Designed miniproteins, single chains, continued (4). Designs and how they scored, part 17

Each design is a single chain, and the fold is of that chain. pLDDT is the mean over its residues in the fold that is shown.

## One batch from the design tools (miniprotein)

Design m12560
Fold by ESMFold2-Fast:
Structure m12560 (fold): chain A 81 residues (1-81)
Amino acid sequence: SLNVQDDDSLENILEKLEKSIRGSIKKALESPEWSDDEILKLLQQQIEQLKQDIEKNPELREVYEKAIKLLEEIIEEIKKK
């Protein structure tokens, strides 16, 4: 889980989130348990979950929308294989 502190700037929070997400996806892609197609489906499911989370926590919309954009970029990177 991402631990966010009040003293963290928005840019620092987003950088930590990006590194955490990219690290988790890299481990999944290197895992023999997951195909690229399965990982793509999980990433798409995560985007839909984040969209629902925005409705519950509108104050976090900006952070979640940036997370969605990051996941979309990662999906495109995987598709370029």
Scores: mean pLDDT 74

Design m12561
Fold by ESMFold2-Fast:
Structure m12561 (fold): chain A 89 residues (1-89)
Amino acid sequence: SKVEEVAKELLEFMKPIVEEEAKRDEPPEVRMKRVFEKAIAELRKDPEKQPAAEALELAKRGWEAAGAGAPDEELEALAEKLKENLLKY
């Protein structure tokens, strides 16, 4: 799935933060959303990491859209935009 692939790439990029949160005893989806929230908050503090913050926001939107049954066209557009932002960072 596009969302899963993009999420995997993004999480690998944010590996240090994900590793810390992965040790928590919480449902995977709740943990992942928290990881994204923490990452976005930290990246917002560092201007030079702005591109990564955009990618995180897009990943969050993509996961929510997939859960709501969004069309493949929407999910693919979000996935491509996420990869594009990761490459720029």
Scores: mean pLDDT 56

Design m12562
Fold by ESMFold2-Fast:
Structure m12562 (fold): chain A 87 residues (1-87)
Amino acid sequence: SLDDLMHEASRLMAELLELLSDPSASVEEIAEIAKRVLEVAKRVVELSPRGSPRYERAVELARLAHGALMRDPSLVEEAERVLEEIE
């Protein structure tokens, strides 16, 4: 359900924020969680009416995940492509 997807996206985002606050976290770990947030957020956007609270929240989560991925140049183009598909 959309509620389950939003719950998963929020859980993964909390995990991402914890990793971003940890100076010992690897770029690979951060990229993996950020990619998962982006994938789930994209699914919520596809299934939600434009301008709904879930749609707006999913776009916000996708933007934050994209920002995290910008620290790995190898993932930048993939993340930007997915973000463009969301909007």
Scores: mean pLDDT 76

Design m12563
Fold by ESMFold2-Fast:
Structure m12563 (fold): chain A 91 residues (1-91)
Amino acid sequence: MKEEIRELVERAFAGDAEAAKKVVELYENGSEEEKKILEEVFEEFIKNTPTPLDVLRAQAELAQAVGLGPDAATVEEQEKKLQALLEKQKA
């Protein structure tokens, strides 16, 4: 189970739309154990993954889809952080 969730998250962050949909579905309809594993894997992957722009955008979209930032203020803050990281990497 945990390894299957890890593979789904890795594919989703690599741009696999089907994997991203499955991650969202699992977060919406999964057990509390599955959601907890998903959150742990998500945090681990974000921390250890090189951050190309496309990966950061995919992560932000996924976070929005699973309801981790459903309010407009949180979404706007995350978008500003992504833009700031982009400008920092360009410099």
Scores: mean pLDDT 61

Design m12564
Fold by ESMFold2-Fast:
Structure m12564 (fold): chain A 76 residues (1-76)
Amino acid sequence: SGASPEETREMGRIAAAVAKAIGDEKGYERLQALVDRGASHEEILRELTKINIENADKIKDPEIAAKVKELAEKLA
């Protein structure tokens, strides 16, 4: 893993924030659990990607969609 532990933690925080902003409480809990157990950068990113895809249809609010896009760009 090329990412530092701090970068991985930051990514996890951003991922959880995305899930929370969308209102995906289950996704938020899953991401927090991954961060808490020291999951890899790849594992957190994969979970966030799944959550983002799953909630793409739900994200109809332009404000939420824009925020998710900005957060996703930080992870890409």
Scores: mean pLDDT 74

Design m12565
Fold by ESMFold2-Fast:
Structure m12565 (fold): chain A 55 residues (1-55)
Amino acid sequence: SAEVDELQQSIQLLRDYKADVEANRDTIDPTVADGTLANLDRQIARLEEELRRLQ
Protein backbone atom coordinates (compact mmCIF):
# COMPACT_ATOMS: atom_id res chain seq x y z
CA SER A 1 0.00 0.00 0.00
CA ALA A 2 1.01 3.65 -0.41
CA GLU A 3 1.11 4.08 3.37
CA VAL A 4 3.46 1.09 3.79
CA ASP A 5 5.72 2.43 1.00
CA GLU A 6 5.77 5.90 2.59
CA LEU A 7 6.68 4.50 6.03
CA GLN A 8 9.47 2.34 4.55
CA GLN A 9 10.90 5.37 2.71
CA SER A 10 10.72 7.53 5.87
CA ILE A 11 12.45 4.83 7.95
CA GLN A 12 15.22 4.50 5.35
CA LEU A 13 15.73 8.29 5.22
CA LEU A 14 16.09 8.47 9.02
CA ARG A 15 18.48 5.48 9.02
CA ASP A 16 20.63 7.17 6.35
CA TYR A 17 20.73 10.38 8.41
CA LYS A 18 21.65 8.37 11.54
CA ALA A 19 24.51 6.73 9.61
CA ASP A 20 25.76 10.19 8.55
CA VAL A 21 25.71 11.45 12.16
CA GLU A 22 27.56 8.32 13.37
CA ALA A 23 30.15 8.64 10.56
CA ASN A 24 30.80 12.29 11.53
CA ARG A 25 30.64 11.76 15.29
CA ASP A 26 34.28 12.83 15.81
CA THR A 27 33.54 16.26 14.24
CA ILE A 28 30.32 16.93 16.21
CA ASP A 29 29.86 18.02 19.83
CA PRO A 30 29.23 14.76 21.81
CA THR A 31 26.08 16.12 23.52
CA VAL A 32 24.59 17.25 20.19
CA ALA A 33 25.48 13.92 18.52
CA ASP A 34 23.98 11.88 21.39
CA GLY A 35 20.80 13.98 21.40
CA THR A 36 20.39 13.71 17.62
CA LEU A 37 20.95 9.93 17.62
CA ALA A 38 18.49 9.43 20.51
CA ASN A 39 15.85 11.48 18.68
CA LEU A 40 16.41 9.55 15.43
CA ASP A 41 16.17 6.20 17.27
CA ARG A 42 12.84 7.26 18.82
CA GLN A 43 11.44 8.36 15.44
CA ILE A 44 12.60 5.15 13.71
CA ALA A 45 11.08 2.99 16.48
CA ARG A 46 7.75 4.85 16.18
CA LEU A 47 7.59 4.41 12.39
CA GLU A 48 8.60 0.73 12.64
CA GLU A 49 5.79 0.19 15.17
CA GLU A 50 3.30 1.86 12.78
CA LEU A 51 4.59 -0.33 9.92
CA ARG A 52 4.06 -3.47 12.05
CA ARG A 53 0.43 -2.46 12.74
CA LEU A 54 -0.28 -2.22 8.99
CA GLN A 55 1.03 -5.75 8.24
Scores: mean pLDDT 86

Design m12566
Fold by ESMFold2-Fast:
Structure m12566 (fold): chain A 73 residues (1-73)
Amino acid sequence: SSAVAAAQQAIADAQQLLQQAGLEGQRVGKEAGELLKQGNVDEARKLAQEAQKRMDEVYREVQARIQAAQAAL
């Protein structure tokens, strides 16, 4: 049915969002690591905290999309 197809697409889109956020997290983690090697602990901490907040937002968005897709069936 069109409802099942829409739900499958929504779940796939949510999974893609999570994958992209994971790649961004890896990039930020590398940058924070380089700052730590330079002794810039405060800047590294800020980057890590912002990345964590972004991942928390993405995780909530992914959960909301999956729940909405399941509820629509």
Scores: mean pLDDT 86

Design m12567
Fold by ESMFold2-Fast:
Structure m12567 (fold): chain A 78 residues (1-78)
Amino acid sequence: SLAETIGNLLKGAAERGGLSPEVQELLRKAADAAKQGNFYEASKLIEEAARVAEKEGRTDVANGFRDGAERLKQLAEQ
């Protein structure tokens, strides 16, 4: 399903090297929310991950997360 696909992509992102443990934990929670079809909750968790990444000086990562969160919000409104 789309929810499983999005959840698996988020889990893969969380397990990828180069992210802090705090960002990884937020992405894991977002993956679980997405797999349950809770795209709005997933988007909020990814927005928080973006805030943490930006605080850590990872503006590139933060911008990617903000784009992903916006797309998930659009899915939640369908």
Scores: mean pLDDT 83

Design m12568
Fold by ESMFold2-Fast:
Structure m12568 (fold): chain A 80 residues (1-80)
Amino acid sequence: MVGELLEEAIRAYEEAKRIAETGSAEEARKAMDRALELIRRNREEVERAGGGQKAVEMLEGIGRAVEEHGRRALERLRAE
């Protein structure tokens, strides 16, 4: 269901955020890449299931949040 795909994307974002805050920069990049791949796949499944533009926009928003937290992890590395 579309709601499950959105919840999976949110959980992937939360896990990537956690790794970005507690892990190394390399671990943060890998977690971000994994989350972005999951979000892209879930977006394709939402489109296939007829989930509508709003659900696609929400997934894109979650993807941007993952990228933002990845950038913060890189800023932390650059400050060291």
Scores: mean pLDDT 75

Design m12569
Fold by ESMFold2-Fast:
Structure m12569 (fold): chain A 93 residues (1-93)
Amino acid sequence: MMERIAEITYEALETGDFDKAVEEIAKLLGIPESDPYRDWIARVAMQEAIRYLAETDPERLRKALEVRAEKAQKSGPNGPLIAERIRRLLERL
């Protein structure tokens, strides 16, 4: 289970499509669309997957975060700030 959530999380980091990742994780966990906590539960699962990846495959996580930081820097007025926060996270891996 965690390995599948981790793969979905990696795709989201590479593409930036976190809304798609939330939907895929919620579906994988069997959470109905009528559940008001669906988005929150899926996002918590993504956070746990990132922790899992930091412990089991830190090199792959680092590469995905580097790609995300580069793309974030070019994305809107808050892009550079988001990119800097991702780079600080990379320093802790």
Scores: mean pLDDT 77

Design m12570
Fold by ESMFold2-Fast:
Structure m12570 (fold): chain A 77 residues (1-77)
Amino acid sequence: SPEKEEKLKLLKERLKHYEEMLKNGIVDTVASNPKNPKAHLLKRIIDIYQEILSIDPTNKEAKEKLVKYQKELEKLE
């Protein structure tokens, strides 16, 4: 449906932004200062991949990335 396509587009754009922040070491600029900005950013990325998979459960790349980021988060917490 057009609504699902638009939602996936917005999720992918948001994901690209947060993954770029993660790659560049840019701290999360949210109003709340998290004690671990990288862990907070990883949680945001994980949430986005989970939402992508709720819309497109066959997305292999999203499944693989979700597992990768969950493992990275476990190492930080």
Scores: mean pLDDT 78

Design m12571
Fold by ESMFold2-Fast:
Structure m12571 (fold): chain A 100 residues (1-100)
Amino acid sequence: MKKIKLREELEDVSGGTAANRAGKLIAQAIDIAKKYNAEVEVELVVTGSREDLETFAREVERNAKKYAEKYGVEIELEHRLEQEGDRTRLTLRAKVKLKK
C-alpha cells in the first residue's frame, strides 16, 4: 500500500490558527487518499496557550468525524498535550485511508 506523510510545525499560535491549518492538512490528506488509494499520515506540532490548544483538539476531533462520514474515509486521530514551561505543545497525528 502506498504511504504518504504530511507534516507541519507551528510555534506560538492561537487555537484558531492551528485549527485552520489542521483542517487544510486533513482535507489534503483525504484528497490524496481518494486519488491514489493511499494511506496518508498527518503530523501537526503546535505550541501555544493550553486553553487554546485544548479547544483546538476538540474542534479537530469533531471535524474529523464529519469528514470521515462525508468523504467515505477512515480517520484515526490522536493528540498529545505537553506542558513546556510557560507554553503548551500539542502533537496531532491523523491516519487517513479509504473505507473497505
Scores: mean pLDDT 80

Design m12572
Fold by ESMFold2-Fast:
Structure m12572 (fold): chain A 91 residues (1-91)
Amino acid sequence: MLEQEATESLILMGLSVTKQILERNPDEKEEEEGVEMVRRAAELATSLTDPELLRRVAEALEELAEVAERAGAERVAREAREALERVRAAL
């Protein structure tokens, strides 16, 4: 449990930071870094088996996708939606 909780916390922190960056009109580099963060979050989420932790990650990915869509960060929005579908499939 502690290992999964630590992994979830790391994922949520990364997604939260990415969301904050996207809220201030991200440049191309910031969008690329956002894509990388979502990919890392999706990879880390494959180690989660607790449905409660997976639901929290799914919620964070959905929020990030919505922020990215509003900011015009289409690449981040797409990556977040794909990661969200994978996490939901594991639930």
Scores: mean pLDDT 83

Design m12573
Fold by ESMFold2-Fast:
Structure m12573 (fold): chain A 108 residues (1-108)
Amino acid sequence: SDLIEKAKELAKEIIEAAKEILERAREAYKRGEITGEQLGEIQALVQSIITQAKKIIESDDLEEIKEQLRRIYESLTLLAKLLEDAGLHEEARRARELARRVEELIRE
């Protein structure tokens, strides 16, 4: 399925972006720009997103892939909000753009 192939490609991009976002959050924490609580929330949500994306990569079931895409959309939207509230505006914009791409794919 074209949708399955696109979902797996997007999931790989999401894993890479999520790892980079977490690294930027860790750097911000080292600079005293965000709290340990904010870092902990971002870290937990990034781990959840990576787990959901891996399930897409490992699955050939269209319904499972669609369920994980919906979960990733919710998680990325929440991540963007946490990043914005933490003052990580570039990372928040990146998370929102990925969420938009996931939403477009779900609507196909």
Scores: mean pLDDT 91

Design m12574
Fold by ESMFold2-Fast:
Structure m12574 (fold): chain A 94 residues (1-94)
Amino acid sequence: SMKEELFKKAIELIRQTRDRALALVRAGDRRAMLEVWTQAAGEISQLLEEAKVPQEVKDQISDLLYQAWAALMRDDLAAAEATFDQAIKLIEEA
């Protein structure tokens, strides 16, 4: 279905963002990480809106993605990875 395809795109985008952001933090390229994060956050939000995800679930995903960003900003790669994975799981269970 169109909704399942949008969910798959959102999950794939979060996975790609996780992997790219973690690699950029490891490389010390915080500017590139912020650019990747800013673009991805907007695209993820649009995909979830198109998929007609309930507002409560969108808010939970947004909070998890913000927690992942905060972990990246303090170089806590393990916390960032775990929080991205929690966001993916929440979408998969929606």
Scores: mean pLDDT 86

Design m12575
Fold by ESMFold2-Fast:
Structure m12575 (fold): chain A 71 residues (1-71)
Amino acid sequence: LEEEEKLARERILELAKTLPPRVREAVERLLATTDTAEQAEIMSTLSKEEQEQILKLIAEAAKKVEEELAS
């Protein structure tokens, strides 16, 4: 469980390197906190387009982790 979460975080950070620095910084802050209120606040500082980029990146990272675990 925790190891799977660690792999997901590593994949998210790796994919986030392709994003603008501001969006990447937001992703790093989201991963650093477990407080849903703080996560919502971080997301609220982003544009709708930036929020979509983060959500797509998280979904892509989750798929990659599933593929790696299935291998």
Scores: mean pLDDT 76

Design m12576
Fold by ESMFold2-Fast:
Structure m12576 (fold): chain A 117 residues (1-117)
Amino acid sequence: SVELTESGGGTVAEGGSLTLTGSFSGDPADVLRVDWWQSSPERGLAGVASIEGDEVAYSSRVAGRFTISVDRAKGTATLNMSNLKKEDTGVYYTVAVAREDGVIRAFFGNGAKVTVV
C-alpha cells in the first residue's frame, strides 16, 4: 500500500551538490523506517543513509557529506548530497520499510538517476 516517487536527480559537476526528495503515500503510522540506497555498476545495490524515528545512520563513504531527513506527517524523505564525487554516480532509491497487514515489507521507488561528471 506504500507508493514511492523520487525527484531531484540529474547531472552535476564533481564537488557540487544535489538534493533528492522521495515522497511516500499511505498511513504515516505504517512507515517504520526510510532508507536511501544507491545502485551502481561498481558497488551494486549499497545502503547510503537510513532514518528510523530519531535514529540516523550513514554509509562511511558519505558520512559528513550527505544528510538525510524525513517528515513523516508529509510523507517526504530528503537526501542532501554535498561535495559529490564521481563514485556517487548511480541510481538512488527511496526505500520505505512499512507494516502491512501484520507483516513488515520493504517498498522501493522507481529511482532517481545521479551522474557526477
Scores: mean pLDDT 81

Design m12577
Fold by ESMFold2-Fast:
Structure m12577 (fold): chain A 100 residues (1-100)
Amino acid sequence: GRVLGTLTATSDPSHPGALKKGETAVQHVELPDGNAVLVVENLSSDPSFSFDVYVNGEKVGTVKAGEKLTVGPLPPGEHLIQLTRNSDAPGTAVATVLEE
């Protein structure tokens, strides 16, 4: 599929937008055709690391270390994607919007 947007949520203080516990990474994505899915992957090795995933202000899930969450299909238009760090454990999660 075609990548329409990516959002990285990380605890690494060397990266711009590094998150503390309770902080949120945010991205707006415009979907022309509405046949897109949001894929959130938690790339962390620490089993205590997790992220809460929100779409348009509504919680759609929690992604634990090594897990992947797929949300969709998303309707056409503008979407607000949010990843909230809910743990003090270090790690990184990546959200990708894919056109199917």
Scores: mean pLDDT 81

Design m12578
Fold by ESMFold2-Fast:
Structure m12578 (fold): chain A 70 residues (1-70)
Amino acid sequence: SVEELAENGKKLVKLLAEKLASQSPEEVKEALLKFGESTAKYLFSQGGKEEAGKEVLKAAKEAAEEVLKK
């Protein structure tokens, strides 16, 4: 389902943030935003998965903002 796809994408955002925790906040932010944007672009191209793409991009942006508060 689209909901399951969105949840899996959000889990990947969290895993990416954890894997990059030792890097600078700027590098982590850039990686999270690039992942979110690339994933959203791919999902938007798949037809009917636009909502999943929006949710993953939103999660990536929120994670990037959280890193900057550190």
Scores: mean pLDDT 79

Design m12579
Fold by ESMFold2-Fast:
Structure m12579 (fold): chain A 66 residues (1-66)
Amino acid sequence: SSSQQQAQQQQEQQRRQFNRALREVAKREGKEDLLPEIYRALTEGLPLSPEQAALVAEAEKLVAAA
């Protein structure tokens, strides 16, 4: 039970950090309008466009650096 709660909290924290980082990257790049499409693609397991993939990669770098 404790192990499942810790894993869930870590996953929720990682998702929150990633979502925050993605918004920051999109704002910095002036591409906040791409966020709904990126969230949809990630939720539905669809391939990202090269531009969307670049924003995701930058967000992942920010999360890894934190």
Scores: mean pLDDT 78

Design m12580
Fold by ESMFold2-Fast:
Structure m12580 (fold): chain A 58 residues (1-58)
Amino acid sequence: SMEELLAEAGRAARAGDDEAAARLMAQAGNVPVETARRWIERGGGSGAAAYAAARGAA
């Protein structure tokens, strides 16, 4: 589910695995990985920020 993918993305980002976080965010939002990576970058790479960005875009 989207929520499960976003939770996994948040954990990956918090662990410093921004690449895995971007891929999981891309799957959750059905967007390119490049788009998800920009969301993470704008949030400073944190899982919470990545999750907030995805919810804001949806």
Scores: mean pLDDT 69

Design m12581
Fold by ESMFold2-Fast:
Structure m12581 (fold): chain A 73 residues (1-73)
Amino acid sequence: MEAEMERFVAELKEEIGDSTDRAKLVEAMRRGLRLLAELLGVSLEELARLAEESGALAVAELARELAEEERKA
């Protein structure tokens, strides 16, 4: 658990250090979508549907990806 989190943080730091602001933005969006779903009391799958209906296809894809990750965890 702690070792896995430490590895995730190390990988994230390396990606941020070598990458552009895009990597930081994507991770911020992922975290924001998880928090938004929690605040709204909806699942990430429901959030993806709402995004798709609003024409935010990239957000819908990201939310579905997060839902799959949560399902596999």
Scores: mean pLDDT 69

Design m12582
Fold by ESMFold2-Fast:
Structure m12582 (fold): chain A 71 residues (1-71)
Amino acid sequence: SELDEELARLEALVEEAKRAFPDDEELIAQLEAYLQLVRDMAAAGQLSATQVRQLLAEAEAMVREKLAEAE
């Protein structure tokens, strides 16, 4: 489903952050908490695939901002 695909993308993003910034415990914890929140809201029926996509875009923006700071 579209929801499953967006969740898989968010999970992959968390894994990329762990590889790129293994010592950035705050960033990793924030992304993992975000993933868990999305999963919980989806399971409760509070979240559509469109909302998950929007949240994924926000998470991607956070990682991109962190990568820019690391330059």
Scores: mean pLDDT 76

Design m12583
Fold by ESMFold2-Fast:
Structure m12583 (fold): chain A 93 residues (1-93)
Amino acid sequence: SKQYAQKTLNTNAETTVDLLEPLDKEMAERVREVAEQAKKKDTKTINEVSGKLLEAGRHAALARGSSPEEQKKNLEKAREFVEEAEKIVKEAE
């Protein structure tokens, strides 16, 4: 159901925000905003955004405790997934 999809999106977004906030506060705020916009869309859009935010969170987790070069690389990958999520929301009717 749409309600279950929204719950999954909330969990993925909250986890990703918690991982990103100490590393990139602006990216964490973008995750919150895209999740709130996605909740207002159809179930397909919610699921697609939820998946992108989960991948962003995975890369944010990998950015922690590594070399500065690996941190930068993983944060750029997290940014790419956040940008993909934002594009999905913008293109959704």
Scores: mean pLDDT 87

Design m12584
Fold by ESMFold2-Fast:
Structure m12584 (fold): chain A 76 residues (1-76)
Amino acid sequence: SREELRRQAEQEAQQTTQEMIERLGELRDQGEKEVARAAQQSQEEARKVQEEYNREMQKVLDEALERVGQLQQLAE
């Protein structure tokens, strides 16, 4: 039924959001470690690594928001 499809889409959207939060936490923790490692060589490398992790975190956020939007359309 459409109601079941809506419920499944809402559940998947919630799961997508949870997975996004978990992945962002992992990237933040890994990024802090890799930035600290790069800083032992140079501060410039540390900044480049931080920028790379910031871009990756933004991609994770953007992909999750797009997926949630797609699932919301299925729920209509």
Scores: mean pLDDT 85

Design m12585
Fold by ESMFold2-Fast:
Structure m12585 (fold): chain A 105 residues (1-105)
Amino acid sequence: LTSKEELEAILRELQEIRAKSKSPEELLAAVEALVRRRGGSDVLVVQTEDDTLILHFSTDPATGKRVLTLVDSRGNTVLVARTPEEAAAVVEVAIARLQEMLERL
């Protein structure tokens, strides 16, 4: 299970990435760096007793581009960013879900 302190740190880092990123490409790269740093490679799992949020990076074999996927506690895809421009929507949903998870701790 993710600690309260770690969940708060992840939330703060995503909010900072959202605020400081000057381009969609910079936003996507910063999120990937966060996932690698805290998740250990291509997957960041934030899990509480009540909920799970998964941020997953993969490579699209057709394009060679990095894809960011937001996954729920059942393993269902909630939202996918196949382009850097789509990454902002994934970040907004992730921030909202992390805030809700933190409030329930």
Scores: mean pLDDT 83

Design m12586
Fold by ESMFold2-Fast:
Structure m12586 (fold): chain A 74 residues (1-74)
Amino acid sequence: GTVGSLGSLGGHLLGAAASSPASDIYLEGARVVFDARDQAQASKDGREAQRLGLQAMDEGGRLVDQAREAEAKA
């Protein structure tokens, strides 16, 4: 479900941070995703959980793009 998917994505971003010169940006992405996961888990409303997941994916995606730009310049 949404909570599990967000947890997996957050873990993946933490892994990217460990090996990337843009580690700070990937860590910020992981925080956004994990915060959304925790809020989705607490909401107990499937629609709210999905909305939070979509917002986290949009914001996380922007941060990943920023990290990739930083990696290209490193």
Scores: mean pLDDT 79

Design m12587
Fold by ESMFold2-Fast:
Structure m12587 (fold): chain A 67 residues (1-67)
Amino acid sequence: TKELEENKKLLDKVIEEIRQSDASPELKERFIAALEKTKELMEKKNSKTPLIVLQPVSEILRREEKA
């Protein structure tokens, strides 16, 4: 449950970063939708899902802003 709580906080933070990023509006919508879906899955299964999938999102955002 601690990992679930941490995942939710990280998802909220990433969503915030996405909104403030230089990424295209369509890309932002897609990422936000995916992250919201991830939150739902984590809550439903109560599984300690790793944050591995969230780390690449930050990388992609930086890539979209510049390189």
Scores: mean pLDDT 65

Design m12588
Fold by ESMFold2-Fast:
Formats: sequence, C-alpha cells, structure tokens
Structure m12588 (fold): chain A 72 residues (1-72)
Amino acid sequence: MEEKVREALDKRIAELKAQGLVTDEQAEYAREILDKMLEELKKINPDYELSDEEVEALVRTAINEAIRRLQR
C-alpha cells in the first residue's frame, strides 16, 4: 500500500514539475508530508487499505500543503 501511494505522488509531482507548477523544495516537502500521513495511518491500522480515490485525496493533500507552506 505505501509503495502504491508513493508512486502516485511521484507521478503527480513529475507532471506538475514538467508544467512548472511545483518546485523541487515543494516536491520534497510533499514527500515528507505523505510519509508522515502514511506513518499515522499505519499506527491506527497496520493493515490499512486505501481506495484509488483515497490515494488521490492523500496525494492532493500532501501536494497542496507543501505548496501552501512553501509559497514562492
């Protein structure tokens, strides 16, 4: 599960970086945010499973938070 979510994040980041919409710093911070979110999910339920919609929501949340925190 964790690998699937990280792959989804990396794919979205690559797309956004190609368009000039995220910086390298924002991309790295988004990965850190995602890793923390996945660690918290694992603490609550070690057998957690996410739907494709939930994976997309986590990826979107991590990227948006990184952009919000590292604007400019």
Scores: mean pLDDT 81

Design m12589
Fold by ESMFold2-Fast:
Structure m12589 (fold): chain A 75 residues (1-75)
Amino acid sequence: MEILKKINELIEKLPPVLREFVKSIVDTAIKAVYLNYPKSVYDAAKQALDLAAESLPEYRDVLNEIKKLIDELIS
């Protein structure tokens, strides 16, 4: 629960257009873990975050921190 709060705080640091996109990716990754979806669904969500970070270097640190928190949530 604390990890989810931190993720939401980081998403709020993104511009409005990216907030909805990143929220959908995070929601997909979390649902994949908790509903026992195939690992490929989770991996696809993480790859989308990685591609966003590479395409938007100014938000790389925020996006990488969100990715780390998702990894901590599933560990």
Scores: mean pLDDT 77

Design m12590
Fold by ESMFold2-Fast:
Formats: sequence, structure tokens, C-alpha cells
Structure m12590 (fold): chain A 73 residues (1-73)
Amino acid sequence: EEAELERVRKALREAAEKSPFHRENILDIAKKRYGIEDEEEALEYVAELTVRMRKGGLEGSQAIADAERAAAA
């Protein structure tokens, strides 16, 4: 579990470094969910969310859907 979180965290960091589009997308997700604008903190939250989606399935997916609905409202 911890090892998977570390792998996802590294992958997101590398993606953000390779593409401004990926970086902005990660920041946008964190901003909409928690108002997080710090890049490093945003990467941590998105990585945790990704791991939770894989483990919790429905629970993680619902959290994302709820955040998207809140941003749209």
C-alpha cells in the first residue's frame, strides 16, 4: 500500500515535469477538492486519491464525483 502510493507519487511528479498540461490538471483537481494551490501538496492529495480509487473502487470514485458536482454548483 505505502509502496504503491510512493510509485503513484513519483509517476505524477514525472508527468508534471514532462508536461505543463499534466501539471495544471493535477493542480486543478486539488484546487477543486480542497482549495490546494501548492504543487507539492496537490501531488500528494492526487496520489492518495488515485490509490484510494484502486482500493476502495466505488468509494474513491464517489469522492471524485462529489468534488466535481460541488465545483459545478
Scores: mean pLDDT 63

Design m12591
Fold by ESMFold2-Fast:
Structure m12591 (fold): chain A 61 residues (1-61)
Amino acid sequence: SIMDQAQQLASQLPPKQGQRLIGLAKSLPDDTAQSYLQQVQQALDQGDWSKVQQLLDTPPS
């Protein structure tokens, strides 16, 4: 589920950033949340911490 994916990704982030990710996943429409979490997953898989930071600072609206 979207929330299971958000929890898995959050476990790879510092606690404050992880909680922000979970909060964003809860507040976004399901389709938007899925695409957003996929982008975060790709950035983490690439080790692109700069991209992860940008995604957390400028979430989709």
Scores: mean pLDDT 82

Design m12592
Fold by ESMFold2-Fast:
Structure m12592 (fold): chain A 68 residues (1-68)
Amino acid sequence: SMEEIKKLQQELNELKRQLETKVDQYEQAVRDGAPQEELDRLVAEINRLNAQIREVQERLRKAEAEAK
């Protein structure tokens, strides 16, 4: 449905915003010389967000295909 497509688009936009924030935090942590454990945690969070984005993108593609 169009409503489901809109919901998935909103979810995707929110995840992308969270990803941008985490990338900025990682870049700042690198500049600040943060310990490797903190950098590893941020990378893990970035990887999790990227995985969620891919999942939502796949669901969005399927919903768009069903709407045709």
Scores: mean pLDDT 89

Design m12593
Fold by ESMFold2-Fast:
Structure m12593 (fold): chain A 71 residues (1-71)
Amino acid sequence: GEPSPAGEVRVERLANGAERITVRLPAALARADDSTGVGRLTTPEGEWLRLEFIIDPNGRTSSVALGDEVV
């Protein structure tokens, strides 16, 4: 597939029908107050941040994790 220079998304399906979505993005653009801040990356610089979401079978986010020391 075409590379994503500003970020990377991985989707895994879990045994109970939930999905784990892992997003990797530049740490400089991460912000704890902005739950939608994952949607736009302008410039990759510095360290990369990992965001992880667990979406249940009904499409609701049941958990969110941010990379340690990046908030």
Scores: mean pLDDT 54

Design m12594
Fold by ESMFold2-Fast:
Structure m12594 (fold): chain A 51 residues (1-51)
Amino acid sequence: ELAQAQYDLNNLQGQGTGITSIIEAQNVKAADPAKYNAEVKAAQAKVDELQ
């Protein structure tokens, strides 16, 4: 579902409503930028596929 994929992408980008999702996104980006970028790309691809 597009809404779920968009929600997952927003959480990874720190745009989610949960404090935990925002902190996790920032920590992953700081600790491993390559992993963070790969996860964002995967989530974006999922959103694009469902559109």
Scores: mean pLDDT 66

